# Designed miniproteins, single chains, continued (5): the designs that were tried, part 108

Each design is a single chain, and the fold is of that chain. pLDDT is the mean over its residues in the fold that is shown.

## One batch from the design tools (miniprotein)

Design m19747
Fold by ESMFold2-Fast:
Structure m19747 (fold): chain A 80 residues (1-80)
Amino acid sequence: LREELLRLEEEAIEKAREALEKGDEVEALRVALEAYRRTAEVLRDYLTRELGLSEEEAEAALARLEAQIRALEAKLKELE
């Protein structure tokens, strides 16, 4: 889990940096959105398979992260 999350973070930082260097704010937001989505998937898998939480319990635990994903999706749609 920790190693997977660190790799996702490193990849997202590098891609976002490249997008910002090119002045592509939309691409930087897409990178952030994709990183949040992948993080949610990894955490959901960990919570349900490793910790034995129900789908509903995992969804409740990730509610804040899911809200951030929706906020980024809305912001990306606004800027496109």
Scores: mean pLDDT 77

Design m19748
Fold by ESMFold2-Fast:
Structure m19748 (fold): chain A 94 residues (1-94)
Amino acid sequence: EPETVVLEEHEELPDSATLQEVIDRANELADRLAKKAEELVRETGKRMVAIATVTNKDYTATVTVEARLVDGKIERRVSRSITLNTPVKVVKPP
């Protein structure tokens, strides 16, 4: 089986970032990593996995792009996940 190489980037957004901004930034990072991964697949023939994670206080978005060479063609698989962070709220009694 071909050797797998992993490319990862992580970015933190401010607490004020909306869910849509977190998603958009994760997709932006994933697109950048995917282009680099596909170039490396063409140069090395190895399977590449690109993982982009964007986190703020309320949300975590992860985009994973797998790229490999099959019969001289780049095969691509993309998966996305969004998680709601559960902050511990300490309510002081009045």
Scores: mean pLDDT 78

Design m19749
Fold by ESMFold2-Fast:
Formats: sequence, C-alpha cells, structure tokens
Structure m19749 (fold): chain A 107 residues (1-107)
Amino acid sequence: SPLEELERLRAELDRVADEIIKAFENGAPKETLRELVDRASAIASRLLDLLREMGFPDEEIYRLAQEVAEARQLMLEGIENGDLSKIREAVERLRRAFDRALELAKK
C-alpha cells in the first residue's frame, strides 16, 4: 500500500540520517558525507512524490519541500565547517517534518 511504502521510505531516511551522523563522528571524508546527503535527498524526493500521489495538498508539499531544502543546506554547512551541532539540527528538523507529514497522511 502507499502508506506502507511511505513508512518504509521514512525508516530508510532515518537510517541514512543516522549514518551521516556516525560517519561524521568517525571522521569520514567530506566527499563520503556529501554522497550520504545526496542519498538522503533522493529518499526525501521519493517521499514527497508519494505524498503527492496520496493526495497530500500542493501547499503542504511545497512547505515540506522548503523544509527539506533548508535542512539540506544546514547539513551541508555543518559538513563544510565541521559543525556536528548543525548536522544534528538538520537531521532533527528533517525527522520532525516527515513525522508530521506521515501522521497527517494516516488520517
């Protein structure tokens, strides 16, 4: 079902987000971290497409896309500056946005 796929993609996004934090803490190269961010972005895009297919309103999709873009920017800034707190903040913002969207999609 679309809801089961949404939950699967949300779990995959969470896994990649945790992988970014762990890789950063382990001193992974910036290139590796950017590749993980690109993977997270691809999953977020699939989540947005699925929410649109499920009849989520265009204005809510637009807001969520903006939140995803802002979280991506914050994460990349954290990677460039070696700032784990920015990476963690970006991950939490992304998690909260999609958790809220998933909760609304279940109604």
Scores: mean pLDDT 87

Design m19750
Fold by ESMFold2-Fast:
Structure m19750 (fold): chain A 79 residues (1-79)
Amino acid sequence: SEEFEALVAEVSRRTGLSVETLLAPFRDLLPELEAAMLALRRRHPETWLDLLVQFFLSVLYDKEPPERALARLRAVVEA
């Protein structure tokens, strides 16, 4: 969706990482990633960007499995 693309572009701007780099670990999980990111923005309008930056960096730098990172992101949405 256009909203999802805009969220990823904002994380790309904040981190200096390309959209392709951010999305590569989630190739087989894109619908789940989109749903979680859109829900995060709606539920946490003031903190979503910092939370998404931490989320993507945990996968890319800390080598957290994408499914585990998504489960953690969903837990943050629910809080």
Scores: mean pLDDT 88

Design m19751
Fold by ESMFold2-Fast:
Structure m19751 (fold): chain A 100 residues (1-100)
Amino acid sequence: SMREKLLEAAKIAQEGRDKILELIENGASIEEILKVIEETFEKLLELVKDDPEAQKIIKEGLEKAKKAAEEGNLEEMLKIWDETLGEVLELLEKRVLEEE
């Protein structure tokens, strides 16, 4: 169900956020933080494989995050991460409301 997809997406997003916070607190490299972003977005892409709009948001977010990491811009990478997760979750919430 769409509601179950939203709940799973929220869980995946929260697990990613918790891991990134722990990495930042421990002074991890931008490359280690990017790996968590990539892993989280790959899990979300699999979950939303039948939603081309959601897939586009995640793919574009991942490319932007990789570019920010290549430029050594941790702040921009984390901004893209947060904005992409928010946009995906908002889209899935809209899908739930459209089915109810």
Scores: mean pLDDT 89

Design m19752
Fold by ESMFold2-Fast:
Structure m19752 (fold): chain A 104 residues (1-104)
Amino acid sequence: MDEYRQQALQSIALAERYLREGERYARRALELAERGGDRREVIMLMAESGVYLVGAAANVVSARNLARKMSPADQAAIDAQIQELLERMKKVGELLARAERLLA
């Protein structure tokens, strides 16, 4: 159980790292789009954000699968961290949607 918990926490830490980079690229894309910057550069920044979001999602899935092998209390703690990551991923998606609308 402790080994599964450590592996799940490692997957969460990797998801947080990927999500942080995804957020950074999404904010840069939105800021550039709001300033009427180069359309190709905005699209490239959005694509880079997307790659990091895929990495975050893969690690969330890994953490969830590991959580299924834990005690109910340990699973609940990991599920809470996963929900926080999913909420942050949703906010990154909202930044990307705003950047996309400005490219119209």
Scores: mean pLDDT 89

Design m19753
Fold by ESMFold2-Fast:
Structure m19753 (fold): chain A 81 residues (1-81)
Amino acid sequence: VKLSDEQLLHLMRSLAEAEAEDVIKEVEAGKKVDIEAVREQNIRSLTDYARTVHGASDALLEEIRRIVEEKAEEAKRRIEE
C-alpha cells in the first residue's frame, strides 16, 4: 500500500532520526563511524524505497534527501561537540 506524501515524510524523518541516534551510540561505545558514508547509503536506500514502493515525486525525494542530510549533520555536530 502506498503512503501519502505526509505519511511518507513522517516515516522518513523517524528513520533518519533512528539512524542518527545509532551513529551517536556507536561513537559513544568507542567505535569510529564514517558519518558521510552512512549518510550517502541512507539517502540512496530511503529515496529508492520512496520512489519504487510509494511513487514519490522528485520534489518529495529531494525533501527526503534534505531530511537525511539534516539528521546526519546534527549527529556529526553532537559527536564533535
Scores: mean pLDDT 80

Design m19754
Fold by ESMFold2-Fast:
Formats: sequence, structure tokens, C-alpha cells
Structure m19754 (fold): chain A 71 residues (1-71)
Amino acid sequence: SELGEAGARGGEAGARAETLGAARASSYNMSVSSKLGGNEEGAKAGLAGAQAQTLEEARRHSELASKYSRA
């Protein structure tokens, strides 16, 4: 779906982000798209990325969220 694709793109952007803030922002946007699309797993992964304390963790959660967005 279009929402799923938007969520996946957000997750991919987060996985490639150069800063923690950018990774968190992309992951949060992905969580919102996943929630609107009814994807609970994607939404939870996106929120985890948005709350991550390191760039590596934020990127990892964003990548996982992207995977869950593609149902």
C-alpha cells in the first residue's frame, strides 16, 4: 500500500541517516505511517528507533521497521 511504501522509505532513510537526530526523525515518521496502516509491529519498531540512544540503534530499528512495513 502507499502507506506501507511511505513507512518503508522512512525506515530506509533512518537506516542511512548520518546523525542520531535524523535517524530518530525518520524512524518516528515511519512509526506514524505504520500505525495509520494498521501495522503494529512496524509502529513499535519505529518508536524504538525514535527513542534510540545511539545512531547504530536508531538505524537498526529503522531497518527493522522498514521490513515490517512491507506486509
Scores: mean pLDDT 73

Design m19755
Fold by ESMFold2-Fast:
Structure m19755 (fold): chain A 112 residues (1-112)
Amino acid sequence: EAGRRAEEILRGAAEAAKEAKDEVGKKMAMSGASGAGQSAAGMAGEEPPPYAKDAEEAEKVARYGAEAARKGGEERARLGAGLAGGVAGISGGSARVSGAKEEAEKLARGAG
């Protein structure tokens, strides 16, 4: 149960990494997916994978974390799913916010 939820959440984070509209948003989504995968694997007692270099590798890291969470047992899988959900939410939010921050910085520069 919790392992399936971790897999779906981490897969969602990997998709967010691929669909990010700007370079900063894409990198933040990739970092989030990588972190979630490493944390889930660590909680399951598996060796954490290295950070992803691109969106495809982020998907693989997230998938590995989901598998580790499933195999690590019920309690560890539950903890992994919760952490993965939090990171996936942050990744989606970050992709949305990065454009707004860039626009705010341009405005601050123009105001000087």
Scores: mean pLDDT 53

Design m19756
Fold by ESMFold2-Fast:
Structure m19756 (fold): chain A 107 residues (1-107)
Amino acid sequence: SDELKLEAEILVGLADIYMGLNKMIGPDSELSRKAAILYAKATLLLAKALGDEEVEKLSKQLIEKAKKEKDSKKAEKLAEYSKKAYEYLKEGKIEEAKKALEEGLSV
């Protein structure tokens, strides 16, 4: 589980770089989509390390939604909700993490 937690942190760092680039060069659906997928993947890996099957399931659904998102603003919102879910899960706030993922799925 320590390896999964480390991989999740690396993916969050990469997603932060893509979101930073998106802010600097203007709205880009590719950059926002890549960030959303990476944050959702990080949440998935952390959920797997913690044994939370519902967060794992919601994270997988959010990854698939992000892969299909063509709108730059919606992709940016998906990235924001995925990041919030990761941060809540890291703090042990499981119900808040689930809510963030569900809000992302409603984008």
Scores: mean pLDDT 88

Design m19757
Fold by ESMFold2-Fast:
Parts: sequence; structure tokens; C-alpha cells
Structure m19757 (fold): chain A 56 residues (1-56)
Amino acid sequence: MSTAEVLRRLAEWLGVSVGALRKLAQERGISNTAAAARLLEAHLQGLSPEEALAEV
């Protein structure tokens, strides 16, 4: 799965736009790929959207 596809699916789960996730990654000083990996890991661990956003 591409980074773009992962970000799209995570954005749907979080109720935000892909652009918002990219901006969040930029504000945290991490790559879009790193942000996608952290959010995906949180989702797989059963964290809530709010908890997952704190992991970025």
C-alpha cells in the first residue's frame, strides 16, 4: 500500500482530511510516512482517534 493510500484510510478513520494529516506531520517535524506509520500502529493497537493523534 502506498503512503498516499495509508494516509487516505487513516484520514477517514480520524474524520479529517489528508491535507490535515500532512500539516500535522509538518508541525511535528516528521515525514508523512512516519506520521502514517505512527497512526497506523496506534489504530492496530486499538487506540481511539484522539489517542492516535497524540502519538504523532
Scores: mean pLDDT 79

Design m19758
Fold by ESMFold2-Fast:
Structure m19758 (fold): chain A 65 residues (1-65)
Amino acid sequence: MEVPEGLRKQALTLATKLIQTSSSADTVDVVASFMEAGGMPKEEARELAKQAVTESLKAQNIELE
């Protein structure tokens, strides 16, 4: 499925903020819920949330917890 650019950008921003104060697992869950609320199916939202968290961690030079 294709993800709207705005939704992906918001997911990355949310992941970047949450990963500073939450575990990667909790961050994925919150971002997935946000993307699901944005119209993504549950499974696709979870996969995209995981990608957003991974990209956020790479940008900070931090590996997944």
Scores: mean pLDDT 72

Design m19759
Fold by ESMFold2-Fast:
Structure m19759 (fold): chain A 69 residues (1-69)
Amino acid sequence: EELIRRGEALFREGMELIKEGMELLKKDPSKVTEAIGLVLRGIGLATEGILLLRKADPKRGEEAAKEMG
């Protein structure tokens, strides 16, 4: 249960960073380097979250992985 909560938190934070980076690109294309940095960081956190979720609940981990890509 604690691993699930940590995995969900990391996955959510990662997905929010990806969204923030993509929104930044839509508003200001000149911020491409900053936006890419946010997306890459978000992918890293979301991936860590998915790995934790897969260890605690493989089915939930697969669902999160599908949601990411």
Scores: mean pLDDT 82

Design m19760
Fold by ESMFold2-Fast:
Structure m19760 (fold): chain A 91 residues (1-91)
Amino acid sequence: SLEEPLKAFEDAYNTVKALAKESKEKAKKYADELIAKGKELIEKHPSDGELVLTGLYTIQGAKLGLLSTESEEEAKKYREEFEKTLLELLS
């Protein structure tokens, strides 16, 4: 199911974006923590496709959430790269 990975993306994106309105530094620290957790999930469960997707979506959500408050152009580039990675993962 893609429900949990998509929710992980949305939660990461929305939380980082909301934190950035209060403090850019706090948002960056939290995004770095989410990225680390996502990477750990992928590394510990490389054969579990749902956990790998959840980890990947968490990483992408955190990065996009942070980037969207700094540069719309960079956020667009990052989104294109994410879509390419998703297509490759689904192939």
Scores: mean pLDDT 79

Design m19761
Fold by ESMFold2-Fast:
Structure m19761 (fold): chain A 85 residues (1-85)
Amino acid sequence: MSKEEVEQWIEHMKQLAEFLEEESKKLKSSKDPKLQEIGKQIEEVAKKIKEMVDEVEKGKMSIEEALERGKEIDKEILEIGDKLR
């Protein structure tokens, strides 16, 4: 990846984590126990994204490692999304 692509990826991941945190708060405030559990799962994913981005920015994680972790996170998001349908 170019430096510009890495910076765009970091920005995208930060926006995704923020979105997921807002969604998790909404779901966790639901009276539906199933939605509360999904909210907790989304909160965990958002936390993983934030930690990954922080480690990349601090130079503790390579972009290659972050991209592989990002693929796992994308799968988790899709699996959680399927539970909402």
Scores: mean pLDDT 81

Design m19762
Fold by ESMFold2-Fast:
Structure m19762 (fold): chain A 66 residues (1-66)
Amino acid sequence: SSLLDEFKDHLKVVSRRLREEEDEDQRRGMLENVERVGESVKTSLSPEEQKEVDEMLERFREEVER
């Protein structure tokens, strides 16, 4: 789906910015924003696509917690 592809592209851009960001408040804000966008996108997706979004969100949370 185009929404899933757009979310995947958004996540790639944010992950790149996250790698350059050392401020904990900014990193937390990026996680909160990505989670909000992901939950919004999930409401318009099939159950299979929702699972893929959940997996992407989990991986992103792991990147923030490093």
Scores: mean pLDDT 84

Design m19763
Fold by ESMFold2-Fast:
Structure m19763 (fold): chain A 75 residues (1-75)
Amino acid sequence: MEAEEARRRAEARYGPEYGEFAEGLVLGGASAEAAVTLAEAIAETGELEVTVPFGASADDAAAELRARRAAEAAA
């Protein structure tokens, strides 16, 4: 799956900023599915400013954002 497909999937659901973010993740080495998952997690948590190091797992980053949101809701 190509970076542009991940961009289109994220953009269709959440808007162009999330599409661009997903595209950047795929170009940086993430899978398209992981990139879309991370964009969805950011949209759900409201955290758009996230730094994912080159080669880092986008799925791990998405899980961290969801865990952070749960902790903030509980506190």
Scores: mean pLDDT 67

Design m19764
Fold by ESMFold2-Fast:
Structure m19764 (fold): chain A 71 residues (1-71)
Amino acid sequence: SLEEGLGPIDQETLRVLEKYGSKEVVEKFAEESKKEVEQGKLKILDPSTLSPEAKALIRGVAVAIAKPLVE
């Protein structure tokens, strides 16, 4: 399941969710994606080059989206 794939919420992920909030985190990602498209900027980022903060933010968004699917 998504919950098993994401694992338990760690301190870093909780900090990111607290900083942006679940709704704000999702909205921020949507705005950033829209900005990239509008600028004609299509970049495929290698996940291995992402900072720990960026990885935590991505996990935070995934957890926030998956929460309604948990038991």
Scores: mean pLDDT 52

Design m19765
Fold by ESMFold2-Fast:
Structure m19765 (fold): chain A 59 residues (1-59)
Amino acid sequence: SAARQQIAAISAQAVAQSAALQARYDAALKAGNTAEARKVQAQMQAISLATDEQMKAAA
């Protein structure tokens, strides 16, 4: 169904973005770059919230 295809696409995008941001977050923490780490954390939270809203709308 179109809804399942949309949910699968949203989920795949979120997984890829989360993996990239986790790597960036870990690198920032290792470098002691607190400002960058906070920025990446905020971006991860925004993506999680947006993904949840998109999935609810698609379901």
Scores: mean pLDDT 83

Design m19766
Fold by ESMFold2-Fast:
Structure m19766 (fold): chain A 79 residues (1-79)
Amino acid sequence: DEAKKAILEYLAKAKEAGFDEVAESDVINYAVKKGFSRSEVRKALRELEKEGLIERRVRNGVVYLSLTEKGEKEAERIL
């Protein structure tokens, strides 16, 4: 799934840059700029969370996403 790959790429690059978590809205906007629909991106986010590759947290009213250890290993393999 190319949308899942785009999400994992964003999260992996953010972590490499020193950000252990990113706003879900920034991930969605990145993937939409790459040519994916918002609906496709939201579906990919749900599947990645279900697969245990990302975690979703709400802090101060904002939704944040982070890579799990499993997600980091998957991103390293496919990116």
Scores: mean pLDDT 85

Design m19767
Fold by ESMFold2-Fast:
Structure m19767 (fold): chain A 98 residues (1-98)
Amino acid sequence: GEIEELLAQLEEQIKAIAKLLLTHSEDITAAIGRVLRLIGLFLDLKLAVKQKNVDAAKKAVADMKAMLQDILASSTDPALIAQTQAALALLDQLESLL
């Protein structure tokens, strides 16, 4: 369905963001922490969707948007900015279907 397609696209954007955070960070410990948090939030979202828990899914979307907006605000890397904006757009589309 459309939700599953958006989740698959979001997973690819998260993988791209994770690789860019790890590649361009001078603080690898902080970068690993951000990557693990982003993966955890994505898993929370997938689980909420599977369980048809709309409130949990909306919370996971909101928490992911907040984290991605923080990444966007702190980034000067054009590739990371582009991937983060793409992920935010996918989250907006997904939220509209919840």
Scores: mean pLDDT 87

Design m19768
Fold by ESMFold2-Fast:
Structure m19768 (fold): chain A 97 residues (1-97)
Amino acid sequence: SKLEELREALLEAYKKTGENTPEFILRKLEELGALFTARLLELARRLSEEGAEEEEQIERAAELLSEFVGAEKEEVKRLIREGNWEALQELLDRALE
Protein backbone atom coordinates (compact mmCIF):
# COMPACT_ATOMS: atom_id res chain seq x y z
CA SER A 1 0.00 0.00 0.00
CA LYS A 2 1.02 3.63 -0.35
CA LEU A 3 1.11 3.94 3.44
CA GLU A 4 3.66 1.11 3.75
CA GLU A 5 5.81 2.64 0.98
CA LEU A 6 5.68 6.02 2.74
CA ARG A 7 6.58 4.42 6.11
CA GLU A 8 9.64 2.70 4.62
CA ALA A 9 10.79 5.90 2.88
CA LEU A 10 10.52 7.92 6.12
CA LEU A 11 12.46 5.30 8.13
CA GLU A 12 15.26 5.37 5.52
CA ALA A 13 15.29 9.20 5.68
CA TYR A 14 15.92 9.10 9.46
CA LYS A 15 18.73 6.55 9.02
CA LYS A 16 20.49 8.75 6.42
CA THR A 17 20.22 11.87 8.63
CA GLY A 18 22.26 10.15 11.38
CA GLU A 19 25.67 10.12 9.61
CA ASN A 20 26.94 13.60 10.61
CA THR A 21 24.12 14.92 12.80
CA PRO A 22 24.82 16.04 16.39
CA GLU A 23 23.70 13.35 18.87
CA PHE A 24 20.89 15.48 20.34
CA ILE A 25 19.32 16.22 16.93
CA LEU A 26 19.66 12.57 15.85
CA ARG A 27 17.85 11.43 19.00
CA LYS A 28 15.02 13.94 18.36
CA LEU A 29 14.68 12.84 14.73
CA GLU A 30 14.50 9.19 15.86
CA GLU A 31 11.82 10.05 18.46
CA LEU A 32 9.75 12.01 15.91
CA GLY A 33 10.17 9.29 13.28
CA ALA A 34 9.01 6.59 15.69
CA LEU A 35 5.98 8.68 16.72
CA PHE A 36 5.08 9.46 13.11
CA THR A 37 5.50 5.80 12.08
CA ALA A 38 3.24 4.70 14.96
CA ARG A 39 0.57 7.23 13.91
CA LEU A 40 0.83 6.17 10.26
CA LEU A 41 0.50 2.45 11.16
CA GLU A 42 -2.53 3.18 13.39
CA LEU A 43 -4.10 5.17 10.53
CA ALA A 44 -3.44 2.29 8.10
CA ARG A 45 -4.99 -0.21 10.55
CA ARG A 46 -8.15 1.89 11.03
CA LEU A 47 -8.59 2.53 7.29
CA SER A 48 -8.07 -1.17 6.50
CA GLU A 49 -10.67 -2.19 9.11
CA GLU A 50 -13.13 0.31 7.57
CA GLY A 51 -12.45 -0.98 4.02
CA ALA A 52 -10.92 2.27 2.77
CA GLU A 53 -9.83 2.53 -0.88
CA GLU A 54 -6.27 3.53 -1.86
CA GLU A 55 -7.40 7.10 -2.69
CA GLU A 56 -8.80 7.51 0.84
CA GLN A 57 -5.51 6.13 2.25
CA ILE A 58 -3.57 8.70 0.18
CA GLU A 59 -5.89 11.51 1.35
CA ARG A 60 -5.49 10.59 5.04
CA ALA A 61 -1.72 10.04 4.74
CA ALA A 62 -1.34 13.42 3.02
CA GLU A 63 -3.40 15.10 5.78
CA LEU A 64 -1.24 13.54 8.51
CA LEU A 65 2.08 14.21 6.74
CA SER A 66 1.19 17.81 5.78
CA GLU A 67 0.39 18.59 9.44
CA PHE A 68 3.65 16.91 10.52
CA VAL A 69 5.91 18.78 8.02
CA GLY A 70 3.88 21.99 7.64
CA ALA A 71 3.40 21.58 3.87
CA GLU A 72 0.34 21.96 1.65
CA LYS A 73 -1.86 18.83 1.66
CA GLU A 74 -2.44 18.83 -2.13
CA GLU A 75 1.32 18.95 -2.81
CA VAL A 76 1.95 16.04 -0.40
CA LYS A 77 -0.92 14.07 -1.97
CA ARG A 78 0.58 14.58 -5.44
CA LEU A 79 4.01 13.36 -4.27
CA ILE A 80 2.48 10.23 -2.67
CA ARG A 81 0.58 9.39 -5.89
CA GLU A 82 3.77 9.81 -7.93
CA GLY A 83 5.81 7.75 -5.44
CA ASN A 84 8.26 10.65 -5.16
CA TRP A 85 9.70 9.60 -1.81
CA GLU A 86 12.87 11.69 -2.26
CA ALA A 87 10.83 14.92 -2.37
CA LEU A 88 8.80 13.79 0.67
CA GLN A 89 12.07 13.03 2.50
CA GLU A 90 13.33 16.56 1.70
CA LEU A 91 10.13 18.09 3.12
CA LEU A 92 10.54 16.04 6.31
CA ASP A 93 14.24 16.92 6.66
CA ARG A 94 13.54 20.65 6.17
CA ALA A 95 10.64 20.64 8.67
CA LEU A 96 12.94 19.12 11.34
CA GLU A 97 15.68 21.76 10.83
Scores: mean pLDDT 71

Design m19769
Fold by ESMFold2-Fast:
Structure m19769 (fold): chain A 87 residues (1-87)
Amino acid sequence: SMSLAEQYLAEVKALVDQYLAGKISLEQLRAQLRAIADEALARMSRGELSVLIAGLLKLAGELKEQGHDEAAAVIGEVVDEMLARLR
């Protein structure tokens, strides 16, 4: 069975795919990523959140290498917001 971190990362990847396909706007992507981050912060341990954050940073790096700079920047923004709330 998938971990919570793997489940949330899969949801984020699905939203990114919808954005890249032109099915949702960048603002909709940002709003949905923030909603996922809020749920993850409420439901997951610090260890599980660390795994999710690492997966999100890897995804952002891959998107940037592919030239999807705006999607990568939105993921980075949401990760920075998550890290600020873990202090």
Scores: mean pLDDT 90

Design m19770
Fold by ESMFold2-Fast:
Structure m19770 (fold): chain A 78 residues (1-78)
Amino acid sequence: SSQEELARILGEILRKELIEAGVPEEEARRVADAFIEAYIAGGLAAGRQAAIEVLKALDLPEEVRERGIAIVESIRFA
């Protein structure tokens, strides 16, 4: 579906931006996967909530976690 395709595109962009912000690759993948699954089910708001919940649960430096949350919150409907 177009919604599933959009979710995967946004999730891949999110994954790359998180890695650039200092999130390790495996953790960035986990955040992106949670975003994609929630986005497919409930749209952008659900995707953001799921991604932020994963970021808060990860053992990351606080500065990296805050950058990651800001990235997720910056995602807009395309």
Scores: mean pLDDT 86

Design m19771
Fold by ESMFold2-Fast:
Structure m19771 (fold): chain A 76 residues (1-76)
Amino acid sequence: SLLDELYEAALAGDVDKAAEILKQIPETSENTARLVGLVLRLVGDIIDGELGEISPEQAEKARRALETVREALKKV
């Protein structure tokens, strides 16, 4: 799905690819809810890293992915 492709682009730190995927996602309440779910998942991974529930490397990837989504949203 486009949201799965967005997640993979975000994990890779590819802001331009993430922005292009975001432009292809129709502005619907369901897609907005799924995008919010993606952001909440990334925030949860950052918190789990701080609590020691996941590896520091996994937490750092989630932090970079969240920043990539944030930068991509500025381009849409």
Scores: mean pLDDT 80

Design m19772
Fold by ESMFold2-Fast:
Structure m19772 (fold): chain A 81 residues (1-81)
Amino acid sequence: MKLSLDEILENFKKEVDALLADPSVSREQQQRAALALTQEAARELSPEDRKKFLEEARKYLEEKGLLSPAIEAEIDRILAE
């Protein structure tokens, strides 16, 4: 099902916040889950919305301290396609 850019971005932020709020999830697990969430959200978006989503997601993850080198590399890979 196709969601709007704003709905995908808000759902992404809520899921990231839920990961940070869960004390049973390690930092490494949070970073891996954030990578998976970024990939899943990007797949649901049109090519035109994907760049805007990835720029906003990158900023949000940076603010939350979840922006790993793996996430940066994946964002760069998706933006190059």
Scores: mean pLDDT 80

Design m19773
Fold by ESMFold2-Fast:
Structure m19773 (fold): chain A 65 residues (1-65)
Amino acid sequence: SELEEVIRESREKFRKILESASEKLEEEAKRGRERAKGKPATEAAAIEIRSVGRGVDYAIELYKS
């Protein structure tokens, strides 16, 4: 049925977004930790938060595609 096909396609799209977002968040978190190394606590936190934000933005763009 058409409904089953729509559900399958939506599930596949969402799975791909989650996989890509997970990988990107992991990568950005690692880069953020390296950039934050040796920085004052407030500056380190800001760097890490911005890195996580980039991963989230990537996920949103994938969803819109």
Scores: mean pLDDT 78

Design m19774
Fold by ESMFold2-Fast:
Structure m19774 (fold): chain A 76 residues (1-76)
Amino acid sequence: MKVLSPEERLEALRRSLEGAAVAKEYIKQGKYEKALEAYEKGLNGEELSEEEKKLISEEDRKAIDELIEKLREKEK
């Protein structure tokens, strides 16, 4: 997709990964409907609420940041 800048594409990917991470945490809590909503928001590049972003584990946040940084390096 050449219509988006590389940074915009990486931001869209970050939002998708954050949505998946939040969905995983909701699944652990048995909140399957909220998990599906978080996953779909992320997949669509929609911004998650600040409260939902707090559900992301520090480990998942580090993994997401590392992946985005490696992809940014390759797209430069």
Scores: mean pLDDT 78

Design m19775
Fold by ESMFold2-Fast:
Structure m19775 (fold): chain A 78 residues (1-78)
Amino acid sequence: DLDEVLAELERLLREAGVPEAEIERVLALAERVYALIKEIEEKGEPVEESDFSAEELAIINAYLETMARLAALRAARA
């Protein structure tokens, strides 16, 4: 469920001490990436990098980079 994924991400960002404005930006990016993944899965076709446009790949890469940064922040606080 998208709502639950976004709620968990928001909780992690708050735990990491990310400012509210940045949390809102990250949640918007996550929502967009989730919609793209769902659209591809709904078609029932194998997922390949070639299934994404350059713009969509940039969004996915930005999301993955953001997730990696959040994981690093959490590790620093653990």
Scores: mean pLDDT 68

Design m19776
Fold by ESMFold2-Fast:
Structure m19776 (fold): chain A 90 residues (1-90)
Amino acid sequence: MEQFKKAREFVDEKGEQALASTPEEAKKLTEEAIEYAKKLKDKGDSRLVRAYASSSGAAAMYRHYQKNPSDKEAWLNMTQFQSRMVSDLL
């Protein structure tokens, strides 16, 4: 329980940083959140927090795409994080 809360808070912090950063930094910050989630001992918690991190990353990439619609790389990274979220929830 306590580890799940700390991991979720870590994802939230990285998500806020990703929204304020560049698309390249947002991708890196999202990957850091996913790697943190992978280290959770409970596999159910790890799966849920990884999905949450991927969802947060997709949202950040979509926001960057909205600011610059010519950034197809941001759109592609968004769809890849959405795919990873779905895979973690299956």
Scores: mean pLDDT 85

Design m19777
Fold by ESMFold2-Fast:
Structure m19777 (fold): chain A 71 residues (1-71)
Amino acid sequence: SAIAEEIRAGLEKSIEAAKKYAEATKKNIEIEEEDVVTVDGVKYRVSIKVKITVTEDSVEVEVEIKIERLE
């Protein structure tokens, strides 16, 4: 949970900027990233998916973070 919270905090400004960009351009955004990170000598697979959907009346943001311990 601590790693997930740190990732969410790190993504907050980027997601807000992407949401504003999607709103201004009326374009949907989908970002998928997967990496292996080492925290205190332990390896984790981190998968992040951010989907921003723009409609005429709304902007929807979906964030999915999956963390798997690989040790």
Scores: mean pLDDT 79

Design m19778
Fold by ESMFold2-Fast:
Structure m19778 (fold): chain A 80 residues (1-80)
Amino acid sequence: SDEQQREELIAQMRKLLEEAKEKAAAETDPRSKAAFESVALTIQEVIDWAEKNKASPEELEKALRAVQVYIDRAEALAAA
């Protein structure tokens, strides 16, 4: 159902949020740390928006794809 899909997508975002926070905490390079902190803030804002506005599964899937792009960019920065 749409509600189950929404709950699963929000749970995936919360998992990514915790992973971003852990990576930010583990980073010693200030730039990489700031990148993961920015990712965590963005994911939190997306979760808050989704809960407040009862975002559809389609909107959540689009947001999840956008979040994954930001994570990939932060990972690339940390690997450089």
Scores: mean pLDDT 87

Design m19779
Fold by ESMFold2-Fast:
Structure m19779 (fold): chain A 77 residues (1-77)
Amino acid sequence: SAEEALERLKETVEEISKTATPEMQKFLEELLKTAEEALKKDPSSVKLVEELIEALENSDTEKILEIYEKLKEIIEK
């Protein structure tokens, strides 16, 4: 569900933030806010949020940025 995906994303962001730079922490906060807004606007974006969690766990920076842009597009529609 959207609620479960968002909760898991929050837990993942919290864990990464423990060792992240201040710039990365700020980006992770924006990423979390963007994912939450996208899920509120389009609950089918759950799949993107799940892919984002996997990309974060794998430190796949290119994939994280790709998904972030897709989530922003959902909000801006």
Scores: mean pLDDT 84

Design m19780
Fold by ESMFold2-Fast:
Structure m19780 (fold): chain A 68 residues (1-68)
Amino acid sequence: SVEDFRETADAVLARVGRYLSPETLAALRARVEEILAQLEAGKLTEEEARTRLALAVEEAAAAQAAAA
């Protein structure tokens, strides 16, 4: 469900947010909201949404490393 995905995303953001700059975290939060909107619109399955969340986290980590 969208609710289950929101709970998963919030837990991930809480964990990785401790290690990301405020700017990178804000970009990741925006990506999460896009994924949620696509999931609610029926454009993504929950499995696809989880996959995109994992990719967004990897991209945020890579951006953080490149900025350091």
Scores: mean pLDDT 84

Design m19781
Fold by ESMFold2-Fast:
Structure m19781 (fold): chain A 93 residues (1-93)
Amino acid sequence: MKEEIEKLIEEVKKEVEDFKKKYEDSLSPHTLEVLDFLINNNDIALALLYAIALGKDDLAKELEKLLKEEYNLSDEDSELTKPVSEALKKFNK
């Protein structure tokens, strides 16, 4: 599982870089900066979305766990994290 997660993170980073190259002329500089930020600082969240898109439920669940640990997100632990966890739940449809 751990090696599969690491490989998935590498694959999604490559997909985003390929996407940036393909659409370089049509993407705003701000969008390119956001994609660079996601690759370098939120690769777990990016890999989670990619796993969901591919239907890899087991990897998606493991990545959700890692994301919760990384951002200290818990549905029960604090009111401060609740708005962020609620936003994430809306995107996990």
Scores: mean pLDDT 65

